# Ledger of designs, part 60: designed miniproteins, single chains, continued (4)

Each design is a single chain, and the fold is of that chain. pLDDT is the mean over its residues in the fold that is shown.

## One batch from the design tools (miniprotein)

Design m14193
Fold by ESMFold2-Fast:
Structure m14193 (fold): chain A 82 residues (1-82)
Amino acid sequence: SEELEAEVLLALAQMDYAIGKRIAENAKTEEEKLKIYEDMLKSLRKHLEQLRTLPASPVTERGIAFLEEQIKEVEEEIEKLK
């Protein structure tokens, strides 16, 4: 179902974000940290794009809100490293 697809995409996005953030926190250099955040941003934007193609539902709406917030946080971290 499309609702199940939205839940799976949200779960994957949440997992990718958590793992990426942990890797970034353990980065040895600012250059390595920047690369990790840029890769995270690319992944989060792709998940957001996929969720936006699904029919409107409470799961899809929560997923979009989550991804938009996480994208903003990652963009802010990237700007600090430039």
Scores: mean pLDDT 84

Design m14194
Fold by ESMFold2-Fast:
Structure m14194 (fold): chain A 90 residues (1-90)
Amino acid sequence: MREEALRLVKEAYELAIEGAKYLLAGDEKKAEELFAKAEELAREAMELAPTEEVYEMLTAPQGEGAALEQAGTLTVEKLLEIYEAQLAKL
């Protein structure tokens, strides 16, 4: 169960990273499809293992992204860096 949830979290991050890359390339439709898949996997991970650890893994990019957005410094490039850094910790 927990190991399966961790695999889903990693896959969700990988899809989010790919989505951000497509968004940078100007392929908004493909980016949207990949982000939607990442969101579905994140939801499934929380359903399988509704633990603080999994919650922190899934919400860390949102917290960092929100802080940058409020500072007016959030870019797709920075969001990509955040996702890649979080995936490296998993």
Scores: mean pLDDT 73

Design m14195
Fold by ESMFold2-Fast:
Structure m14195 (fold): chain A 58 residues (1-58)
Amino acid sequence: MEEEKKREKALEFAIELLRERGEVTPDMIDELMKKYGFSREEALEILREAIRRLREQQ
């Protein structure tokens, strides 16, 4: 599905933002919603998954 490719790109983007900022900020949710057209809940789930993957790498 096109949604899956979009989610993968959003995950990569969220991971990059987390690396740059070093913390979760409300602006990241807004950026995910605006850039990829996710709902707030979807953006939050993407962000949680990005945090999980960063923890697994570290």
Scores: mean pLDDT 77

Design m14196
Fold by ESMFold2-Fast:
Structure m14196 (fold): chain A 79 residues (1-79)
Amino acid sequence: MDEEVERDAEISKAVVDAITKAAPKDTSKEDLQLVAVAAMNAALSAKSLEEAKKLIEEIAETLKTKGPKAAIELAKKKA
């Protein structure tokens, strides 16, 4: 029971850390929040913590290279 809560907390921390590091400094707080929510939904749907972390990294790279709209669309496809 508690292991799922701990996993979800680790996923949440990984999402926040990856998104804040990858986001362009001029990205709006609204866009950052939308990307974080979409990334969290995708990561929580993953079968393992490793798969979740890989999805988070892929979404963060998309945010860095293609921007928040592309990152949100990728995350929605993975959820």
Scores: mean pLDDT 79

Design m14197
Fold by ESMFold2-Fast:
Structure m14197 (fold): chain A 88 residues (1-88)
Amino acid sequence: AAAEREAAIARAEAEAAALTDPAERELARRLLEARKDPARAQALSALMAAPLEELSERYPTVNSPEEERAVIRERLALLRAAEAELAA
């Protein structure tokens, strides 16, 4: 329901603000903005589905800070590419 979405967004905003890594904060903030627009979120999810599956195959488990940073950077790059494609 809308109330659950609003509560989830508010929690996500607080969590994003607490993040110390700039790339992680940017990724969280962009994902949060996408969640505020369900149509945009659906379109981004569709564009990212195959790239995210490939990313998951390259990083099936994240066991180190280096892998975590790599996954965050890759997800941010994929999101930016999907946003650019959606805007075109």
Scores: mean pLDDT 72

Design m14198
Fold by ESMFold2-Fast:
Structure m14198 (fold): chain A 61 residues (1-61)
Amino acid sequence: MTKEEVLEKLVEALRAGDVEKALEIIKNSGYTKEEAVQLILEAARRAGNPEGAAKIIEHLQ
């Protein structure tokens, strides 16, 4: 899966408020924790859900 494909799926999950699905997408992406955090922050910015992003990042730490 490309970074853009992962980002699009994360935006959809965050827009829907589906934190669990967003976390699953990240875990299955194969990116490092640092890369995953950057993708989540970008997706949250596009989706308008900073609270959801914070929850996912907390689970990655």
Scores: mean pLDDT 79

Design m14199
Fold by ESMFold2-Fast:
Structure m14199 (fold): chain A 92 residues (1-92)
Amino acid sequence: FRERVEKDPVVAGIAVSFLLLTALAEAEMGNRDGAIDAVKGAVELAIKHFPEKAEEIRKLGDEMIKAINDGDLEKAREYASKFLKLLDEALK
């Protein structure tokens, strides 16, 4: 599975989705460091497979991390949703 995550953009998109959901769950549990690490992992994996979207991906990741640091879970969910939509469009 790890090799497929690194080579297959569809599998990578699924893995990024799980990392973003993990980040939101960790943030809701008060594990801010775990949430931020999950967002960073999602950003790194997404940029590797969708380099043409790298600037947008980095911006969404940074905004999501800021929302998590501010304790704004509603904004964190908003940025996670935008991130997932961006990946869905890239997979067309």
Scores: mean pLDDT 81

Design m14200
Fold by ESMFold2-Fast:
Formats: structure tokens, C-alpha cells, sequence
Structure m14200 (fold): chain A 71 residues (1-71)
């Protein structure tokens, strides 16, 4: 069964993959929305007091927002 550290790494990898897809799309509206998403979640992801489980939940929200952006 998947360990929390492995899940965090996979979620982070997925988020980075989606960021790359948005940037590589060359769509200025999508890139602008990407910047807004990153500004919203950057302080939460930088919070060192958060558990691995809380960080995974935040990354899941980021992934969901990025997937909607790529529709």
C-alpha cells in the first residue's frame, strides 16, 4: 500500500506536469490563471507546520484546478 511520502511525491510530480502543460500551451489566459492558482496555494504549500496529509490535500486541490484549466 502507498506510503504518505510516496503519495506526496506523486501528487507533486502530477502538479508539476500540469504546470508544464499550461506553460507549453502558450495560451496567455491559461498562463494568467496558472499564476493566480500558484499565488493562492504558494503560502499554504510553504507552511512547514502542515502534516504530509494536509500537504497532499492542498496538492489535490492544485491538481484539480490545473486539470480544469486544461479543459
Amino acid sequence: MKKLEEELKEKLGRALELVEKVVNSGDPEKIKKLEEILKKYEPKLADRSLSIEEKIKILEEVIKELEKLLE
Scores: mean pLDDT 80

Design m14201
Fold by ESMFold2-Fast:
Structure m14201 (fold): chain A 61 residues (1-61)
Amino acid sequence: LSAEQRAEARAVGREIGLKAKETKSSAPIEEVARELAEKYGAPETEVRMVVAEGAVDGIQE
């Protein structure tokens, strides 16, 4: 992942984490990570890790 792609993935993760906290639902981390991995042409595992980190940050806000 480029620095820009990593920052975008973290930001998206934070948004879905915050929404999950507000709605008291689970964050769709794997679904979002798959979409972003396809967009970036990057390994899904790496993207999922970054999205998950962002989601944890969003939930803890």
Scores: mean pLDDT 78

Design m14202
Fold by ESMFold2-Fast:
Order: structure tokens, then sequence, then C-alpha cells
Structure m14202 (fold): chain A 70 residues (1-70)
């Protein structure tokens, strides 16, 4: 429910829909997003940690797109 966490995960999803990613790269990014979503929904984790996970997921997505674009 943190708007910042939602914004970072939404940016990762935009990279998932990028025309620069092939199916294998999209599968890797989907695993990152699914893992981050599970952690974001975990009531035992702090909001600061959830935001960190969301930012790291966005960074991983950004790096995948950058590598694909050469």
Amino acid sequence: NHPEVKAELAEAQKYFNSAKLNDAQKAVLQEYIDGAQARVNDANLSNDYKLQVAKETKKAAEDLVKAAEE
C-alpha cells in the first residue's frame, strides 16, 4: 500500500513490456517482480525494506533493458 513501492514496481512492469526484451529476458524479469511482490505483501517486513526491494527490482529491470539494447 506504500505509493512509492507501487511506483517502483510499476516502473519494473513497464520494462517487462519493453519491445527490447526477448521472451527469456521477460521470464527473468517476471521472476524478480513476483519475488518482490511477495515480499511487499509480507506483513512481517518493514516498509523501508519493501521500498528497497522494489527499487532493486526496478534497477534489475533497467539493467536487463540496457544489456538488451547494446
Scores: mean pLDDT 76

Design m14204
Fold by ESMFold2-Fast:
Structure m14204 (fold): chain A 69 residues (1-69)
Amino acid sequence: MPEEGEILVALAEIYRALFKLGLERNVSKEDLEELKKMVEKIQKRARETGNEEAVKLADEILKEIDKAL
């Protein structure tokens, strides 16, 4: 599933960038929990499609969300 793999990588990269910006601005706890759920869904699908890069990016985002919560 080439298109889905590309989308998962792009989404993980976008969330990583947005999340770093959010940490500086003290994003709301509810928004952070919503982002965490979305990233967890992306990571699960990335594992199912074998997209190692997306899995790693999602893991980095989840780690940053955990620090912000």
Scores: mean pLDDT 69

Design m14205
Fold by ESMFold2-Fast:
Structure m14205 (fold): chain A 57 residues (1-57)
Amino acid sequence: SKKEELEKEMKKLVEETQKQIKEYIEQGNWEKMQEVVEKSMKELEKLKEEMEKLEAE
């Protein structure tokens, strides 16, 4: 179902974000780490809104 795909996508996004955060911290690139966090938070918000729309349909 589309809901299961969204849940899987959210899980992958969190895992990828954590990996990128670690990599940028190791590089000392705090600016890129902040960008990754902000982008991921916005993307998670959109996925949550899409999931809510699916539940309403």
Scores: mean pLDDT 80

Design m14206
Fold by ESMFold2-Fast:
Structure m14206 (fold): chain A 76 residues (1-76)
Amino acid sequence: MTKKDKEELEKKIKEAIERFEKEAKNLSEEERLELIKKIAKEVGVSPVDLILYMIESRQELTEEEKEAARKYLESL
């Protein structure tokens, strides 16, 4: 992946998280899961990756901690 592709992906993920938080306020747990899947598909990432980015937005994670969390979620 080029640096430009990575920056574009990070921007799309940030927009996806903001859209999810706005739309999820009035949704049931089941509807929230479907919304995560829909947004992840539109952005071109896995739902696991999108969840990781949401966790990162709420916590100060190092690059090593992000990688560990990703591996953990992929192992589930």
Scores: mean pLDDT 70

Design m14207
Fold by ESMFold2-Fast:
Structure m14207 (fold): chain A 84 residues (1-84)
Amino acid sequence: STEEKLEKAIELIEEALEKLPGNRLLEDMLQALKKMKEEKVSEEEFKKFVKDVIAMLEALAATSTGERKEILEELVKGLKEILE
């Protein structure tokens, strides 16, 4: 269900934020996903949002190095799996 996919996306971003505390982009994404869950958005709206998030995270990962890059790439992989 869309609710289960939202919960999984929230969990993945919370885990990434725990490893990258204070990352504003991740904080904003988490807040947006929690609002989407509360507002019971459509699966199509959720998928569009997650695709935009993936694009932003891939761009951030491309300019990152070391553990930060690995954490962002793992998050992107997890989010892509939710869309399948």
Scores: mean pLDDT 87

Design m14208
Fold by ESMFold2-Fast:
Structure m14208 (fold): chain A 58 residues (1-58)
Amino acid sequence: SERTRKAVAEAVLRLGPDASREEIAEEAEKLGVRKEDVLRLLDELGARTGAEAQAALA
């Protein structure tokens, strides 16, 4: 969803390119989205790191 995508983008900006999938999910959960939804989105994008997530969302 748009809300989940925005939360992931914000989490990556906060954590940086070396952040793990799990760290991104935990940071995005603080922004009001479900951790499970974040992990599903990252898996759909094939993103394992903050850099991979940032590239996939651009």
Scores: mean pLDDT 83

Design m14209
Fold by ESMFold2-Fast:
Structure m14209 (fold): chain A 79 residues (1-79)
Amino acid sequence: VEAVKAAVRARLAALAARAEAAGLLELAALVRRLGDLTVEYLDAKAAGDEARAAALEAELERLLAEAGALARANAAALA
C-alpha cells in the first residue's frame, strides 16, 4: 500500500511539474490535489471506511473533470 501511494504521488508530482513548467499553475495545483485525494481514498479503502471512500471518489471525479477541461483548453502549451 505504501509503495502504491508513493508511486501515485511521484507520477502526479511529475505531471504537476510538467503543467507548472508550461505556466499552467492552476492545472498544477489541481493535479497535486488529485494526488492528495487519491492517497486519502486508498487509506479509506484500506481502513474499510466505505462512506469516506465514496465521498472522496465523488470529489476525485469532480477534480478529474476540472483538470481534464484545463488540459484540453491548454493542449498546445502541454504539447
Scores: mean pLDDT 77

Design m14210
Fold by ESMFold2-Fast:
Structure m14210 (fold): chain A 98 residues (1-98)
Amino acid sequence: SMNAHQNQHARMRPWQSFEMSSFNYSMAAASDARMRASMESWRASPQANHQDEQEPSANESYYFQMRQNEQANFQPAANSRMRHEMEEREAFRYSNSN
């Protein structure tokens, strides 16, 4: 939980995108053939076959992880500590503002 809440402090970070990419890799690894077919040919576009085969687990896990990230961001009251730090950083920027 600390890790998820810490991510909220950074809000949007390429590290979060990297984490999501790592999860996507895990999903694609389960259907390596589909992944390679999509990259190699790109003729069939994102077919339902790829999504359907891993729809329940892959989609749910992907959304679940994204929801945790969004939850931390959209729940400012949940992390009072991070909320204060965010305010401090913005105040510092405005302190040097013209």
Scores: mean pLDDT 48

Design m14211
Fold by ESMFold2-Fast:
Structure m14211 (fold): chain A 119 residues (1-119)
Amino acid sequence: RTLVKGFDLSGKSVEEVKKLIEEARQFAREAKARGDRGVVTLRIPPSASKEVVEEAVRGMAEIARELGGDLYVRALTPEKASERRVGPDEAGAEEATRIVLKAVHEDGGYAELKLVVRP
């Protein structure tokens, strides 16, 4: 079975993002414990600050490392739609942060962080 949970970061502070990351972590842990595939998505709007983006990426990368999950970044801009798998390490988190900030601040679009945890 696949269980899916999505979050929207619109209007969220860094502290609220930290709380969403803990909810995402609990959801992913519970899915894995049940032998289910867990999918978590975070939608990141153009209004998100650099600090909010960095906290969201850091938290999702930590969950991916803890649970052996795969982390993806989707950039949805007027010119280009793309999805990239990134490493859950520091270099992958830095790459994800760059992709998100470019999409939402420079390219006039939005981004999505997607975490996939398998049984």
Scores: mean pLDDT 85

Design m14212
Fold by ESMFold2-Fast:
Structure m14212 (fold): chain A 69 residues (1-69)
Amino acid sequence: SAELQERAEALVRETIARYGQAVARFFLERDPVTGERFLVTSHRLLGIDDTDERVRVRPSEELLAELLG
């Protein structure tokens, strides 16, 4: 959902600000079939609930450039 994408991107941007791009890249996964890059996190890390339910969203081109540049 758009809300999950906004929360995931906000968490990643906060991680860049506090710990740098190298640490924030740990949220980044590459799909082995398509080669597409995804941000991967959990409900717990997003502050939604205390479950480890996986959240996977396609990063914006702007955030992807920030992570890789």
Scores: mean pLDDT 85

Design m14213
Fold by ESMFold2-Fast:
Structure m14213 (fold): chain A 70 residues (1-70)
Amino acid sequence: DQERRQRVRDQAVRKIREAAELMRRGDYEGALELLEEAIRFAREQGDEETVELVEAARRELEEEARRRRE
């Protein structure tokens, strides 16, 4: 159902935005936890595309956090 998938994706996008806000404050651990929660939720809903989208955002965040710490 495309409408259900759209809602799951919208929820994931909102969590990604919240994670970006936490990252802006320097709370990288909080941002990663939020994205991990979004991945678990999308996986539970069986939305593989949304899982991949959030996993990509999490990897980007992890790389940026590492780069700034080095």
Scores: mean pLDDT 78

Design m14214
Fold by ESMFold2-Fast:
Structure m14214 (fold): chain A 63 residues (1-63)
Amino acid sequence: MKPSEEERNELIEKAREKVRQRARALGLTDEQIDALVAHVENRLKKLIDEGKWEEAKKLIESL
């Protein structure tokens, strides 16, 4: 859905930032951080594509 493209990208970027910050605080390697970021990004994309924006926001909040 084209009207949600900017919001979708903003949510994904916010999640990436939170995951990286938290993972670095836990002492994970860059490779481990990248893997976690990819995992969370894929889950968020699925939720957004299904129109579950509230659930996507909750996922980001739980990070």
Scores: mean pLDDT 76

Design m14215
Fold by ESMFold2-Fast:
Structure m14215 (fold): chain A 80 residues (1-80)
Amino acid sequence: MLAEAEREAEEAVEVMRRALEGKASAEEAAEAARRAREAAHRILEALRARGELSEEEAERAKREVEERLRGLEEQVRAHL
């Protein structure tokens, strides 16, 4: 589960990077951002369940992921 979520996050970041280079559509970038968000939440919940993150640290990290993905989505939309 965790390794699969990490792979999904890496693939999503690659699609977003390609979109910023004009090699992927805005729709592909939006879908990739959604998958990256879901994967990041799964990773953070797994780390919390394993005791590697506190509940507060996991919630803060989720907010940071959401903010960064929002910024990337806006950047892709602005420069397509």
Scores: mean pLDDT 74

Design m14216
Fold by ESMFold2-Fast:
Structure m14216 (fold): chain A 62 residues (1-62)
Amino acid sequence: GPYVSVLSEEERERLIKRYRELLDSPNFSKEVREEVIERLEKGTEALEEWVREHIEELEKNG
């Protein structure tokens, strides 16, 4: 069955804001950034983990 998001609304907002800033890097296309943010807003743990991994990579390489 579907999982309920483990992130609070405040935490989700902070992550979305941070991810927007990092994903503004030329390493990501606008479409990819929008998909990632939409998935994060839907609050699935696996998608949040994927976004976190990409943020770490972008932070190191950007």
Scores: mean pLDDT 59

Design m14217
Fold by ESMFold2-Fast:
Structure m14217 (fold): chain A 65 residues (1-65)
Amino acid sequence: MKVIAVAAGKTKEKAEEGAKRAVKEQGADEGVAFQADTVEEAKAFAEKLSKETGAAVGLVPAEPS
C-alpha cells in the first residue's frame, strides 16, 4: 500500500522541507507539502487525500510552534 506523508507548516517553505524529509528519512513513498495555519485544516486535507488515492496518509508537522 502506498504511503504518503503530508507535511503541514505555517509557511510554504517549512511545509516543503518537512515533505522532503519525510520521504528521505521516514521512508514515505511520497511527500506532500501543505500550508496550513491549523492542525484541523491539515488533518482534513490528509483525510481527503487518503480517500482520493487509497493510500495510507500520515500527518508530519514541519514546524510545531
Scores: mean pLDDT 74

Design m14218
Fold by ESMFold2-Fast:
Structure m14218 (fold): chain A 83 residues (1-83)
Amino acid sequence: MAAVEALGEAEEKAGQAVPKSSPFNERLSKMAEAVAEEAEKLGLDPEVVEKFREISEMMKKGAPQEEINKKLEEAEKLLREAL
């Protein structure tokens, strides 16, 4: 269940992210995109895919961690319902 593992790793590292537009934030953003691509390949609801793409964009823009965490929680709930 690579999508769930990738989400867990992204969440852990997102909590430690400080600089904006850093290579670290770019990696987190790519992890969120990878989760979205995996969800699309699994035929999950387009809403799940869109949520992870939203999170990726927020990470790239250096959005507040509180907002990123809220979106991650929403995406996790949708993933659990879809699986």
Scores: mean pLDDT 67

Design m14219
Fold by ESMFold2-Fast:
Structure m14219 (fold): chain A 77 residues (1-77)
Amino acid sequence: SELEEFERELQELVDRYNEKIKAAKTPEEIDEIIAEFGKEVSELIRKYKDLPDVNKLIGLVLRAIGDVLDAAFEKLK
């Protein structure tokens, strides 16, 4: 289903960006990584804009954002 495809692509983004954050060496690199993550999430949402399960889509996006931001905040300390 389109929702399962969205979930897979979103999880691939989360995994990829968490790895980028782990590899980052400066706060400036983390800022760039987070900005690119936001762009790719926005593009993914636009790709799946006609998805009928809007409430599930919102929940998945919020969880993904939280996951990546948690990794960034841990790295920025």
Scores: mean pLDDT 84

Design m14220
Fold by ESMFold2-Fast:
Structure m14220 (fold): chain A 112 residues (1-112)
Amino acid sequence: MKELLALSYKLLGDYYQALGNRAYKEGNFEEAIDYYKKAIEWYEKAVEYDPSFYPYLARTYKNLAKVYEDLGKYEEAAKWYRKASIYYRKAGFTDLAEEAEQNAKKAEEKAK
């Protein structure tokens, strides 16, 4: 069933996001990036079948952007904050989308 596939992909995304969150908390930024990117791959598959999972995809892009920001990689941070904004907007989370866009602009200003 497509619903079971979507849920299975979402749970794999949750698993890798949890690993990314742990790595980030421990200061292992490169490992956090790898895990968040893996989470994104699975959430992207999940949203193909169930768009209700867009908030999870958006949150993971935001978390990825924060890691790049902490590494001083502001151009990359801005890119991922914009991805977060797009998917929060698709989810109907307009306030979170606007916050992510503001974070992207702030990161771009620091990239000079």
Scores: mean pLDDT 90

Design m14221
Fold by ESMFold2-Fast:
Structure m14221 (fold): chain A 63 residues (1-63)
Amino acid sequence: MPSVEQLRTAIERALEQGDSETALAAALAAVKNGDYELAKEAAKRLEEAGFYEEAKKVYEAIK
């Protein structure tokens, strides 16, 4: 399973590229790993970047 640092790096790179699909996939992987803190941070960053549907999917996946 990817580490928290690997998922954080993947999310940051995806957001830099405007790749909302990859950022969503990495955030959902954080949820599956139980890394809810990283998942919530990723959802907030997606929302701030204007990817509201992707942010909503991450929030829905958290419990």
Scores: mean pLDDT 81

Design m14222
Fold by ESMFold2-Fast:
Structure m14222 (fold): chain A 61 residues (1-61)
Amino acid sequence: GELEELKREIRELEARIAALDRQLAAARAAGDRERALELEIEIGVLRIKLGVLKLVRKKLE
């Protein structure tokens, strides 16, 4: 159903953010400022999307 698909999307997005956080830590350790900035922006956008999806899930429960 819609709620189960939404829960799956939330889990997949949380996993993606965790993977990007690891890449960000590696970029920072390497002193790659440009890549770190790109990753910070991507993570920020995905966190906003995650917040919206969690709010939608709460309304469907």
Scores: mean pLDDT 88

Design m14223
Fold by ESMFold2-Fast:
Structure m14223 (fold): chain A 61 residues (1-61)
Amino acid sequence: REELLEEIAEEAAKKAKELGTTDYDEIRKIVREIAEKRGVELTDEELEEVVLRALKLLAKE
């Protein structure tokens, strides 16, 4: 599960960078779309955590 959440966060960060966005709500939407495509149901807590992880990945670059 943890590895899956990390993969989604990395994919979301790549997509956000491609779109030129660092907006929380836009990244949250991207995370939902990626989870949907992967057939993964995220809890509200997991969704929040993945968005924050994606934001941290963007900030480190």
Scores: mean pLDDT 77

Design m14224
Fold by ESMFold2-Fast:
Structure m14224 (fold): chain A 90 residues (1-90)
Amino acid sequence: MMDDLRRRADQGDPWASLRLGRIYFQQGRYDQAIYWYQRSIDLDPTNSTSWLNLGRAYYKQGRYDRAIQYFTRGSRLGSTSARDNLNRIR
């Protein structure tokens, strides 16, 4: 449930933060998605999926400069999806 994910994220669970970000992203609430993806990265900066999803959220907002930055980081951490998104913007 949303409340359980929020509580776990507030307790420092990076995966709960990532899942909250995905829920907000699916709702088109990109500012909230960015907040939770950023928190996931702050807790676990090695998770390439969090960098990929942060880039996607910025891309949906039309903030392509930031999307490129985050896709580049995700790609360097091994995300093929981040690399593919980076190549489409360039």
Scores: mean pLDDT 84

Design m14225
Fold by ESMFold2-Fast:
Structure m14225 (fold): chain A 64 residues (1-64)
Amino acid sequence: MSPEELARANLEALARLGGEDSEELRRALEELEKHFRTPEDRELLRRARESARRSDPVSREGAR
């Protein structure tokens, strides 16, 4: 697979996982975003970032 295809597969996996480590995922997603220049790839990034946000402790505790 090309590096871009591999990165897309990783993004899809992150989005499906629902975000294990929100801060680390956000950093990884921002780095990956530099490789993605198509709207489809950006949509995958948004989903993964949203999944990471769901794991944010503030969502569970309802306070920050």
Scores: mean pLDDT 59

Design m14226
Fold by ESMFold2-Fast:
Structure m14226 (fold): chain A 87 residues (1-87)
Amino acid sequence: MEAKVTLTVEVDPSLPEELMRAIGDGLAGVARELGATDVKVEVDPEKSRITITATVPAERAQEIADALKEHALSIDAVTRAEYKVEV
């Protein structure tokens, strides 16, 4: 059984789009290392928001989501990180 994890990250509004993309790509890399598949990154510079969507094993969805949120919050430019798990 698979679950979908959606991580929404908000960053400092002064952050350049290139750095937002780098943060998104970095978090997608972490998701893949944790066993996520079909990882997608969306950057919305006008809203200072990065959305990461990943397919994960349902048994590990909470573990992977928590790890990604902790990783996001460790980045100085990140002001907020929230996730949603859908089975």
Scores: mean pLDDT 86

Design m14227
Fold by ESMFold2-Fast:
Structure m14227 (fold): chain A 63 residues (1-63)
Amino acid sequence: SHVAEGEAYAAEARAAAEAGDLERARQLMDKSFQHYAIAGEFDRGIAVGRELHALIEEAERRL
């Protein structure tokens, strides 16, 4: 399902951000949101996107 794909990409984006791979994290964040959007789960996609963006910003500050 597109929700499950959105969740999977979000998990990969979190892992990429924690590893300091910010470009990959941003790409995976975008893919996650696209799948949530296709599923009509805009509120969930926005909430997950905000969480991922905060993690990416924190990781960027550490680099």
Scores: mean pLDDT 86

Design m14228
Fold by ESMFold2-Fast:
Structure m14228 (fold): chain A 91 residues (1-91)
Amino acid sequence: MEEVRQEILDGMTPEERALLEARRRIVKEVGERFTQLRNKAIEQGNEELLQQLDALAIDFGGRLSRARTIEELEAVYEETMKRLDELEKQL
């Protein structure tokens, strides 16, 4: 298929723009949390936690890419943040 990345952005509906805004917010917030936990895991030499964080990051990216609605995006956010909170308790 033809690459239409920029044309898609320029021609977005209000709903599509709301989805993009939600994705950007979630990526930022989740990314900041991942970075904090990864830094702590590296400092402590916690290889098991690093492996769990990497697995969760892959799952998060896949789920985020498949999300089509704000409801689906918020579900991915809530589940990912809950899992990150559980992993932080292993520090």
Scores: mean pLDDT 79

Design m14229
Fold by ESMFold2-Fast:
Structure m14229 (fold): chain A 81 residues (1-81)
Amino acid sequence: HMKIEVKETDDGYTVTITLREGKVSRTETFEFELPGPITKEQAIALAKKLAESLKDDPRVVKITVEARKDGKVTVTIEYGE
């Protein structure tokens, strides 16, 4: 069961994909910049691609992609044990 939530803000889009239920014990964050504004569809596609690559890791609980309209992207991967 994979749950996808998309939130639009004044600054961009937040896409959250929940792969499983659990309390978060560890978090990894990655920041990078893309050339130009990021569309909602691009943010969703990136989040889905990451979820697909991580779905078989039983420790991965949630993936959050914060894609700003200025091109800044923050990816947060939350792990449970």
Scores: mean pLDDT 80

